# Designed miniproteins, single chains, continued (5), part 17

Each design is a single chain, and the fold is of that chain. pLDDT is the mean over its residues in the fold that is shown.

## One batch from the design tools (miniprotein)

Design m16593
Fold by ESMFold2-Fast:
Structure m16593 (fold): chain A 105 residues (1-105)
Amino acid sequence: SLTQSPTSLTAKVGDTVTLNQTASEDVGTKVSWFKQKPGEEKEVLIRNTSELMEGVDSRFSGSGSGTNYSLTISNLKKEDEATYFAQALQNGKWVWGQGTKLTVV
């Protein structure tokens, strides 16, 4: 299973925030991060723990190893307000975290 923390976070424009994901077992490097706004499909931000996807703002970065992974968003903008989901390959299956809801004020 995957656990994301915090479940919700409120931050200010210009802040740097870190969203965490803990796996019940070692997931190696197969961790992806997604952004979802209400009414929209999930947008992939990061693959393979730290690989920034084409067209994604460099303010987003991923890091981690073993069971602990994080998504860091620097210089927050109002448009970063969304739910962020982690996905990891665990026991040959892709599993989703519950999401972290980010509010930007």
Scores: mean pLDDT 86

Design m16594
Fold by ESMFold2-Fast:
Structure m16594 (fold): chain A 108 residues (1-108)
Amino acid sequence: MLLKAVAAYEIDRGDLVGAAETLYTALKNGEISVEEAADFLARILERAGLSPELIEKVRNLPKMSVEEARKVKEDVLAELQRRGASPDLIAAVERVLDAIIEKLKEEE
């Protein structure tokens, strides 16, 4: 699974925008599971400096209802904005969260 390796490499290099874009593509192509996507997203957000409590919620996204996942999305985007994350990073993270939520809807 090439895109998973690329995402891991981008996170390790601190290219969080690139990592989120790669993660979105991998999830949309079915190359990674929702569980793998949530774990990679949590790693991106940890590198972005989000709180441990919110990172744990992100890791648990695959076990959440669509409504619970939407609340986690709101909390993640609010903390990124509060921490002064770039608009590009916020947009890329929102895209990944929306893709995860759509996958959860498909399984309900």
Scores: mean pLDDT 84

Design m16595
Fold by ESMFold2-Fast:
Structure m16595 (fold): chain A 59 residues (1-59)
Amino acid sequence: SMEEEIRRLAERFGLDEERLRELTEENIKRGYSPERAIVLAYTAEALRRIGDEIDAELA
């Protein structure tokens, strides 16, 4: 299920499950399929964390 996939991704990548769910729901509202919505949400959060880590390293 979507809920199980969100939980698994959050656990696997150390992301906030509630945040990932919120972003996934927003993507669904924007017209994406549930599968694509989850991938987009997780990708966005992963990239944001990488960016934050790079900024911290450079600062």
Scores: mean pLDDT 79

Design m16596
Fold by ESMFold2-Fast:
Structure m16596 (fold): chain A 60 residues (1-60)
Amino acid sequence: GPRLARARVDFFGVYPDELSLRAGDRVLVHAELPDGRVLATSLATGETGLVPAAVLEVLE
């Protein structure tokens, strides 16, 4: 199933497939991509998009 993670830092998505996050936002990680990005859903906004794995801290 999806893994719970938290944004370590603010991330501003510049491409339409990217997910913007505030530091402390919780996300569900659905998939990890070979380029170092993950597909995640923000629990604060319900938006789904790509975010660099390096900005996330896995909680589970």
Scores: mean pLDDT 84

Design m16597
Fold by ESMFold2-Fast:
Structure m16597 (fold): chain A 108 residues (1-108)
Amino acid sequence: SEERRREIIERLKELTVRLGDLGLDLAAGRISREEARARAREELKRLEEILEEMKRENLPEEVIRLVEEARRLLQALLDDEEASREELLEAIARAAELLGEAVLLLES
């Protein structure tokens, strides 16, 4: 439905902003690597919930693929306990970019 689609878009936008804030906090040294990992786990859980809702609403496969790629990047990063600060920053930025692209396609 149009209402469900708007809710999903809003949640993806909010998550993109939160990932951006996470990246900025980590880049500025305001949070530790462990704090960044904890926040990334929370955002991954939110992303998984949104992804399941997108699948239930049968949204376009192209959009679902972008969100699934973002989920896989964050999961792979969190599974790597040796991941550096730079690797965390890169994965967070890439995930945010993929989610931004998904939003753009849904609003087109």
Scores: mean pLDDT 88

Design m16598
Fold by ESMFold2-Fast:
Structure m16598 (fold): chain A 81 residues (1-81)
Amino acid sequence: SAATRERQFRVAQVLTENPENIPSNREIGERLGLSPSTVSRHIARLLKDLRAKSREELVQLLLTLEVRSLEELEEAIRLLS
């Protein structure tokens, strides 16, 4: 759904704010008003959709592809699907 994709994008934004110190699910949840389990679910979906093997690889991939908007996230997912 559009709401799920927007939440995934917001999680991706928080993940990439400081690549030298990647935030935990709890820290992302505090920033976005989400439970850590909800954040974990969104990260698992991003890992699957972008074919990343780890949180660190996901952050590096998002930065390399310069994902700065919801539209850019959807484009990245299409390219890697």
Scores: mean pLDDT 86

Design m16599
Fold by ESMFold2-Fast:
Structure m16599 (fold): chain A 86 residues (1-86)
Amino acid sequence: KEKLKEALENLKKALEAAKSGDLQTARDYVVKAGRAVEEAKDEIGEENYQKIVDALNRAFDALREGNSEEAIKALEQAIKIVEEAL
């Protein structure tokens, strides 16, 4: 599950960046996490993939809008789903 572990690492970095107010860095890590999740799609299954993608999209949109509070919530949700899929 190397790609899911890579996604988790990038999501944790995104969460730290979002908590520190570095929303641009957080967005970069969300993009990296999304690529890793896409590569692991067949491994995690359609339902888990869709839940993770929905959470990542919410995180990315919140970061783009400058809403760190919503971004942190979405990132925490994505981390939980990825951890449960490992």
Scores: mean pLDDT 85

Design m16600
Fold by ESMFold2-Fast:
Structure m16600 (fold): chain A 79 residues (1-79)
Amino acid sequence: VPKELYEMLEKAEEMLKKVKEALEKEPSKELEELIKEYEELAKEIKEIIENRIPLDEKQSLELLERIKELEEKTKKLLE
């Protein structure tokens, strides 16, 4: 399993924790939706790792793009 997938998973789980902490401070539908998106992404990455699913270059780039998009949304909502 590529080290990069574990790094992506750790990053997604770390960001999920931050979003959950923000939701506890101030309830928000946008934060609730963001939590669901991170949980779905983390689940997909875990399934790829657990089942040793080979990713092509396009699939790897799509996962990286999803992480970046969620990070941008998180920054916008938490700043």
Scores: mean pLDDT 78

Design m16601
Fold by ESMFold2-Fast:
Structure m16601 (fold): chain A 64 residues (1-64)
Amino acid sequence: MRSELARDIASIYVAAIGYELEGKTELAKKLRELVDKAIQALDSGNLEEARKYIEEAKKLLESG
């Protein structure tokens, strides 16, 4: 659902800020890039593309 994807995007963005404050700048940058791509996909109505970028970001969060 759009609402779930938007919530996931917000959570990832907050996590990116946290990682940047911890000095994990490269990880934070990658998360922000994925969030930007997910937002662009949602704006285009492409829920599948947005989900793809969110899943990539979640995978990075598990590794960070």
Scores: mean pLDDT 80

Design m16602
Fold by ESMFold2-Fast:
Structure m16602 (fold): chain A 89 residues (1-89)
Amino acid sequence: SVEEAKKELEELVKNFESAAAYARQRGDEATARFFEALIRYAKGEVSEEEVMAAIDEAAATHPPEYQDEFRALAREIVERIKELKEKLK
């Protein structure tokens, strides 16, 4: 339902805010910017292209062997936000 989609999106935003704060406390600015980009995308404040750029910056901070896995997981999160935003239209 639209109400359930809205609630899920609000919970995701809350989780991303906590994750960004935690990343900053650990000195991981690229990961903090990634979660902030997800929040702004969920709110309709930035394009998908801006989120993809933040994913690439965060991925670059991971060991090379994990970068593709990180990108894949991050893209799944973006697709879920996109699905929820479509349900709210």
Scores: mean pLDDT 87

Design m16604
Fold by ESMFold2-Fast:
Structure m16604 (fold): chain A 75 residues (1-75)
Amino acid sequence: MDPELLKEVFEEARRLAERNPTVEELGDVIYRLAKAAGAEVDRKSALAIAQKLVDEYGPREAARRLVEAAESLLK
């Protein structure tokens, strides 16, 4: 686990939740969050996960869920 990367990802996800983020921006957050957590997720898989979250919840709610995930890992 990379605590510095995790904090950066948390702050970026929080900023994205304050606006309408793109799928690409959410995919980058997912990719870096997975890396910080020590999970094996490639950039294509992260982008696919971001697209599914946006399709199901919308971009802002998708970003909020990523904030919650990053916050949970920081505890």
Scores: mean pLDDT 81

Design m16605
Fold by ESMFold2-Fast:
Structure m16605 (fold): chain A 76 residues (1-76)
Amino acid sequence: ALPALSPREYAVLRAIAEHGGRATVAEIAEALGQSPATVSRTVRRLEARGLVAREGRVVRLTPAGGRALADAMRAR
C-alpha cells in the first residue's frame, strides 16, 4: 500500500489532476495560492516517492500518484 498523503501532497496531486494530469509548478502554485518554492519542495517529495514525474518544466501525475489521489478522495 502507498503511504498516506499529507494535506499539502494531496492538494498538489489534485491540482495536477485538475489540469489533466500535467501542470507546471507555476500553474500549481496559482491554483493553490502557494509560493512556487513551497510547491517545488512538495513536488520533489512526491517525485522521490514516484507519485509524479518531471518532463522538462511540466510535472506529470504517475499511475501510482493517480491511485494515491483516488484512494485519498474516496476516504474523504
Scores: mean pLDDT 81

Design m16606
Fold by ESMFold2-Fast:
Structure m16606 (fold): chain A 59 residues (1-59)
Amino acid sequence: GAEELLAEAEELRERAEEYRRKAEELRKKGEFLEAEILEGVAALLEGVAALLEKKAKEA
């Protein structure tokens, strides 16, 4: 139901925040390629979370 979708969205957003924090650390170390990959993964997770949140509101 809606509650389960919101819980999944929250988990995805938490994982995205972890990847964004790690990407920032990698950029400070000059590891730009790895940082870009993690930022891309974070953006994907955030996009999926937004879709789940939208579906939860429609339920």
Scores: mean pLDDT 87

Design m16607
Fold by ESMFold2-Fast:
Structure m16607 (fold): chain A 83 residues (1-83)
Amino acid sequence: SELEKKAEELIKKGEEAEKKGDYKKAGEYYEKAADLYEELGSERAIEAYKKAEEAYLKAGDFEKALEAGVRAGMMELKAAVLK
């Protein structure tokens, strides 16, 4: 899928941003990847939102971190309990 490929490329860009210490940019890339994985119904969205949460926490963006963490938690609960 074109969207899956784009999501994977966004994860790689997030990882590169983290290596450079640009945690805000890393969070933004991971969040965009997570949104695409969510649209695809992929459980990969959970991991991507968790990466966004961690990146936003390191960036000091606590509101974005909370939003990403809540998204990941809700999806993880649905995957584990409400399939």
Scores: mean pLDDT 86

Design m16608
Fold by ESMFold2-Fast:
Structure m16608 (fold): chain A 63 residues (1-63)
Amino acid sequence: MSKEELFREAEISLLIMKATIYLKMGDYKKAAEYYRKAAELAREAGLEELAKELEELAKKLEE
């Protein structure tokens, strides 16, 4: 595997962590933004299932 793939996965994980922290703080808008950013990076990395799950989470928080 390339170093780029490892860095992308770490970046996605950090964004999910930030989203989870904001979710626990009750900041649903920021949580949704970080989940959407993580979904975008997951899609770019070819992780389509993860990207879809993250987009659904973000959409749920904005409703």
Scores: mean pLDDT 81

Design m16609
Fold by ESMFold2-Fast:
Structure m16609 (fold): chain A 116 residues (1-116)
Amino acid sequence: MIKIKAEATITETADEYLISIRLKSLEPVELTPEQKEAVAKAIADALRKLPGVLSAGAIVKNTAEGLEVYAGAVVKNDGRDPVETARELVQAVADALSKALGRELEIVELKITLNP
């Protein structure tokens, strides 16, 4: 099991939510460049399958402290709760990362911020 911290920032526009997600592992995890590209693609593909997602992308980085994932999605503003939408996106990123690493992930901290 890998413990992770997650942060999501939501920026609302008239028609869309821009949701930026950062995940950080709390233990060293080292991926090759090819593995990072494959994981980033898997995360982006998982996000694009979610309801209301218009576009999505992800970048995976190795750091001295562990693995960092930066993901983003443009989601249609259809009147759903943006905080619950952000939670669904964070979970999809974590699930895709878990599957790609072959290890169970535990989100030990989740911070969600609404920007005006």
Scores: mean pLDDT 85

Design m16610
Fold by ESMFold2-Fast:
Structure m16610 (fold): chain A 99 residues (1-99)
Amino acid sequence: DHFRAGAAALDAGDYEAAAEHFRKALEEEGEDNAVLLTLLGMAYYGLGRYEEAARYFEAAIAADPDFAAAWELLARAYEALGRLEKAAEYRARAAALEA
């Protein structure tokens, strides 16, 4: 299925294939699936497409605000974009959720 194929592609560093499979999995499982949104964001991050990655991590947080991993990944995306103040804010939020 598309989730397993996407996970295998992500593990292999095939970020384009991972994004395709996770998009299809999201269509099947629903647009508010925080895990799939986070994995799709990770695929776009691997592609160096940091603005798209940030949008997917923001969608994951909207679906599950307590998903600390999505806040940490959003911080990493903002660091890659040079937005260090926002990155620090999001990382602090992730740390608070894990405490």
Scores: mean pLDDT 85

Design m16611
Fold by ESMFold2-Fast:
Structure m16611 (fold): chain A 95 residues (1-95)
Amino acid sequence: SLEEKAKKYIDEAEKALKQGDRETAARSYLNAGNYYEKLGDFEKAIEYYEKAIELAPDSPVAAIAYGNLADVYEKLGDTEKAEEYRKKFTELKNK
């Protein structure tokens, strides 16, 4: 199931963090967020996208997470947050 896939990526992220591998942890949290978004669990999708950004703030992973956050907030009707995250996506992509 999509929820089982999300939980597997969370487990992978936690294992990577214990090993000091922040980049792998960030990618795994991004993947977990993506599966929660597919489930329509936008609260958990946001949580795991934010964790990915915190672990790797100036990375391709963070850029993707900002783009996904913009899409999620747009679906939630929060147009101001959607625009803010879309700007962060564009800024990171152009660096």
Scores: mean pLDDT 89

Design m16612
Fold by ESMFold2-Fast:
Structure m16612 (fold): chain A 114 residues (1-114)
Amino acid sequence: MEYRIELSNVDPELEVEAPPAAPSEYTVTLKARVNLPDVKKSKSTITPPQTAGPGETASASATVEAYDENDNLVGIVKVTTSVRADGGAVTVEVLEASIDKNKILTVKIRVRYE
């Protein structure tokens, strides 16, 4: 799965001539049901936080492996998040990625403007 986050920074819209806006931070939680035969636990591999400069794109990814009660791998889900920097630097980070016993994928993403 691929997710793109679009950020609205209201400080530049409200102030025509201003120094760089105060840092703004957003946390997005994504939930999706995944079609897997059985899940008892999951393991996630999350890439390090990335910072992009003005006009560049920061990306973060998580790979979630789901296992049954006998430790057999039953599924793999990959999530990639990309955020474009406007005017200032942006940092994107995956905080959490998991699949629960109800087959619900939960991904938490933090985006920070500097």
Scores: mean pLDDT 69

Design m16613
Fold by ESMFold2-Fast:
Structure m16613 (fold): chain A 80 residues (1-80)
Amino acid sequence: SEIRKAITEALKELGLSDEDAEKAAEAVVNDDFKTAVKISKLSPMQIGKVMADVAAKTGQRDLAGEMLQKLLDALREMEG
């Protein structure tokens, strides 16, 4: 999927290994946002950058915005 590839590439640009980037991207596509946050260990700013890059590369701005919100919600729930 174009979205999964774009997420994987953006995560690799932030320094994630190929394996961790692919696992985190698969978790996002499967709506498992808590697993994606645990694997990627990204800050809110880094999550924002990944989803901005995904929106730019795919043109799917609404979907990228929805994924951004769900990732930030998952991160907030995990941090208390």
Scores: mean pLDDT 85

Design m16614
Fold by ESMFold2-Fast:
Structure m16614 (fold): chain A 89 residues (1-89)
Amino acid sequence: SAEELIKEAEELIKEATEIVKESKSLKAINTAIAAALIAIGAQFLAKLALEKKDKLSDDKVQQLIDDAKADIKAAKELIEEAKKLVEEE
């Protein structure tokens, strides 16, 4: 659901923020910042899907949900990359 995607995005933003705060690796910090920005975008798309569910066609709402899911997946992959960079340095 859109509410679940919003929650996932919020959790990813929190994880990325912790990496930025705790890491001394510029590469890890930059990767975590990229993850946070993508997760913020996903949260926006999911909120838009929720707010416009009665005003947009089902196909358009589903496109917003699919785009948010893709961004959440990308943010998760970047967070894992950032964690790996922290462990290596």
Scores: mean pLDDT 86

Design m16615
Fold by ESMFold2-Fast:
Structure m16615 (fold): chain A 96 residues (1-96)
Amino acid sequence: GAEEAAREAGEAAEEANEAALAAKTVEGQLAAGAAATAAGVAAATARRSAEGGARAAEAAARAGRAAAEAADSEEARRYAEEAAEEAEEAARAARE
């Protein structure tokens, strides 16, 4: 439901922020920051629209995957991958 989707998207935003802090390059920091912003939008949207929340969470998952690819450390990559996985769960919860 909407609350589960909002919670999972919020967790994705926290993991993406950790990826940004662990990033060693400006590119990695910007990519992880974009993923965190997308996940925050997904959390906000989940309470207003199930389909909109799902689409926003899917966008956040793609941003998290891009952040993982841009990551120059294993720690940053792990957090970005966790952010993408939580965003994918948020998309599923939003459609329930």
Scores: mean pLDDT 87

Design m16616
Fold by ESMFold2-Fast:
Structure m16616 (fold): chain A 81 residues (1-81)
Amino acid sequence: MEEEIRRVADEARKRALEEGYSPDTAEAFGRAAEHDVRYQRAIKEGNKEEARKHLLEAMDAYARLLPAVVDRAIERQKALE
């Protein structure tokens, strides 16, 4: 499980860096991916408390991504003007 979580987080960070996001933003993508995997696992195990905890952590990580995602969208829109 830990190896799978690490792989998913590493892949998410790599994709974000390839898309041109900063290392800090890429780390937030990795954290979101990690907590999503832990959430899915908790659901399969029937562990409601653990699932709730990891869903909240994933949502927090995604919330931290919003400014960078919005900034990137505005930059792309500007380039089309």
Scores: mean pLDDT 80

Design m16617
Fold by ESMFold2-Fast:
Formats: sequence, C-alpha cells, structure tokens
Structure m16617 (fold): chain A 74 residues (1-74)
Amino acid sequence: LIDEIEEIILSYITDPEKQAAARADFEALRAVNAERPLPKEVILSFAKDVAKRYLTPEQAEKAIKEIEELIEKS
C-alpha cells in the first residue's frame, strides 16, 4: 500500500530534489509502520500532506483521488 502511494506521488514530481525529499518522507512513514501498523486514515492523511507539499494544487488533487481509490480497494 505505502509503496503504491509513493509511486503515485513520485509520478507527478519532475524535480529530482523534490523526489528525494518525498522518498525520505515515505521511508520515515515505512519505518513507523514497520514498528506498529498504521490505520489507513493515518496513511491517507500523511499522503495528502506529502502531495500538497511537493505537487501543484491540480497534481495534488489528481494524486489524492488515485490514492483514495487505492486505499478503498485495499
């Protein structure tokens, strides 16, 4: 799930520095999730924050919609 969310967000980022920063944010999320599995709502909230931080408003809206659909199916 987290890996698929990361792939969606990274697909919208063209700047290598922003890609590296987003990847570091998701590595931190994976570390926390490995110690204690996070609720889907917490993962979604984190993904929304990352999308809004690194993407344009239009890209963030599209990415968040894809992530919400992915989480609903999981």
Scores: mean pLDDT 81

Design m16618
Fold by ESMFold2-Fast:
Structure m16618 (fold): chain A 76 residues (1-76)
Amino acid sequence: MRVAAVTEARAAIGEALLAGKSPAEAIAIGIAVLEKQGVSADDARRIAEDLVNDLLSRNITETQVRAMKTAAENLK
């Protein structure tokens, strides 16, 4: 359950960052995805912040975002 939610949020955050959205916007998108999957607001914020920080520490590419989206789909 939580792993699928985190994987989907990570894909959404990566996509937002590649589209040139701010870290704050990417966090908001991650929170929305996590809350939709049943994660509490406080947990969703912490997870989204951690995911944005992780992705910003990496040089993410369109290929990596596509792989993350595929992983999220496979967890359904």
Scores: mean pLDDT 76

Design m16619
Fold by ESMFold2-Fast:
Structure m16619 (fold): chain A 118 residues (1-118)
Amino acid sequence: KLEEYRRVLEAALQFVAALLQEIARHYKSLGKEDLAKRAEEAAKRVPFTPTPNAQAIARRVVASLDSDEQLEGLFRVAEAIGDELLKALKGTPEEQRRVAEAVRGFFAGLGVSVEDLL
């Protein structure tokens, strides 16, 4: 159902916004101001207010990272997914379904279910 896919996309966008905000905070704590600014600007391009659940899960995900390379990889993937989610939200029902199904895989890779974001 289109409404169900839209809800998944919106929950995913709220989580991506939370994730980008937490990545920015972590870069600031490392003294990497240039990367922190890039992450803050990326978060501003995802105009969705994170829920408390999304914020808590994003903090847990970022805290679980063991290296700068993992953090950079997560930032790159979060930006790419945010862009695709924003396009899908304005797209056809078929595009919304495809992207909603694909984002479930990304979240599973982070140990997150879409239902945990609601």
Scores: mean pLDDT 82

Design m16620
Fold by ESMFold2-Fast:
Structure m16620 (fold): chain A 65 residues (1-65)
Amino acid sequence: MADEETIAVAKELIEESLKNPKNLPSLQELVDRVAEKTGVDRATARQAVLEALYEISKERVEKYR
């Protein structure tokens, strides 16, 4: 399972990527970077990336009422 620290790393990488939408990394590149930085396997890193995307979407929607 992806722990909160792995999800936090994925969230940071996604937010940084969103600052340059012309050079958005693929889902695979995000998964590989999370796995490399946190030492988890790719399946766990993929779970973390998906959870981070959900958290970012939730936080942004909450600001819209």
Scores: mean pLDDT 74

Design m16621
Fold by ESMFold2-Fast:
Structure m16621 (fold): chain A 99 residues (1-99)
Amino acid sequence: ADAAIAAALAAVRAAARAAGWSEEKIELLVEILGVQARAARAVAENPDDAAHAEAVARATLREVAEILLKAGVVSEEEAERIAENPTVEDEERIIEWLK
């Protein structure tokens, strides 16, 4: 499972590099995708537990917000808000930063 995630992330890194992305943006994307892939696996291990899925989703949002804050993509105030209530506007801003 971990080897499959690592291989998929390596393929994404190679594709983004071929597309002309900066190494800084590639590493941020790979880190976020790694968090999401591990979260999806955790939910899949107990798919009928809605409380577990909600807890995993909350933890994932906090981890992604922390990654974005450390990368300088968002402010501390924005990171706290994203961890609690992410908006479509937040998603659009992240996509724009990755361009």
Scores: mean pLDDT 76

Design m16622
Fold by ESMFold2-Fast:
Structure m16622 (fold): chain A 73 residues (1-73)
Amino acid sequence: MESSGERARRLVEERIEELKRLIEEGDEEGLRERAEEIAREVLGEEWEKLSEEEREAAVERLVGQIKLYVESL
């Protein structure tokens, strides 16, 4: 069984070169778009149950986590 955190890490790792490039370029829109795709895939059915504010918060949190993870590499 894969936890939501483990799934998020795996999906970030699969996209690490793209995410790193977006961060290096300062492409905040592209980074946010990729984070939304990852959040939607991680949460699946739970994503559809979230309010717009909760979805926004989930994406913002994931963007922050991605930046911290990339900085740790």
Scores: mean pLDDT 79

Design m16623
Fold by ESMFold2-Fast:
Structure m16623 (fold): chain A 80 residues (1-80)
Amino acid sequence: SALEERLEELRREYRRLLEEAKKAKTKEELEEVKKRLEELLERIEELEAEATAAGDLRTSMEAGALAVGVVVLLLVLKKE
């Protein structure tokens, strides 16, 4: 479905940002990664809401799990 395709795109973006966070050498690079993770979180939350409204419980649940992953990464980056 279109919602599943959007979820896969968001998962790909998350993996890319995770790798960029690992390679970041400056505070400025980390702040840019954090900003993009926050923007990604908003997109995931929008998809979760749309999937819930559509009755697509599987996509909604998977989007919620991805959102938790992004939040955990943001919390880790705030400590480092």
Scores: mean pLDDT 85

Design m16624
Fold by ESMFold2-Fast:
Structure m16624 (fold): chain A 69 residues (1-69)
Amino acid sequence: MSEAERAAGDALLRVSLAMREYPEKRSELSKLLKEATRRFQEAYERGDEEELRRIAEETRKRLDEILEK
């Protein structure tokens, strides 16, 4: 597994864990997880490491924004 694949996978895992810890934010976190998972699958099938890195960064930033509310 590439570093980019691992980074994106770790970001998705963090969103999943946050959904369990913050049930009041589950709606927003669920939307983020679904979209990020779809993008991850598409990028992974293409071998698009640049997109996987973007998914990891964007997902982490969005997760932080949601958790700050």
Scores: mean pLDDT 83

Design m16625
Fold by ESMFold2-Fast:
Structure m16625 (fold): chain A 111 residues (1-111)
Amino acid sequence: QLEEYEKRLKEDPDNVDALSALAEVLATQGDREGLREVLKRLEELLKKDPDNAEAWEALGRAYYDLGKYEEAKPYFEKAVELDPNNSLARRNLAEVYKALGKEEEAKEVEE
C-alpha cells in the first residue's frame, strides 16, 4: 500500500489525494516521523498553491492525527474559508474546536 502511494507521488509529487492517503496510513501505523515528512511536503505545496483548499484540509488532518490540535485549527479554518461548502472541512474544524474545549465555536461551524 505505501509503495503504491510513493509511486504515485513520484509521478505527481503534488497529488493531495495521495499525500492524504499516505498520511492516514502513517497515522494508523503510529509512524509519527513519516507523518511529519508528509506535513513538510504539504507545506511546500501550499507555498506554491496557497488557494488549494484540499491541501489546507490535508495539512490540518495530519496535525490533528499528531495530536497537535492548536496547530491543526488555522489550517482547517483556511480550508473552510476557501471552500465554505466543504462539509468535511467544516466537520473537521468542529472536531478540533471540541478537542480544544471550544464547544460554542464548534456549534457555529456546524450551523
Scores: mean pLDDT 78

Design m16626
Fold by ESMFold2-Fast:
Structure m16626 (fold): chain A 90 residues (1-90)
Amino acid sequence: SAEAAAEEGARAAAEGGRAAGAAETAEKAAGGALAAIGGGLSAALAGGGGPAGREAGERGGREGAELGRAAGGRIGELGGRGAAEAARAA
């Protein structure tokens, strides 16, 4: 019936919304992990090289955080699209 079809559509939309929320959370977690990796690598490369090394490490850490956020956003977008497609198929 038309009512049953409408209910199925509403459930699929709700599932898509929940999946999008999960993808956003995963995006933030992935971005944080990548930022931490980038910051750690930058610090290791800067080593104990004194003030110039510390400054380079700090700059690299900031750049790593930006890249981590951008990569996390990309992963979240891909996850969100996949979840929306799965919800439509259900």
Scores: mean pLDDT 56

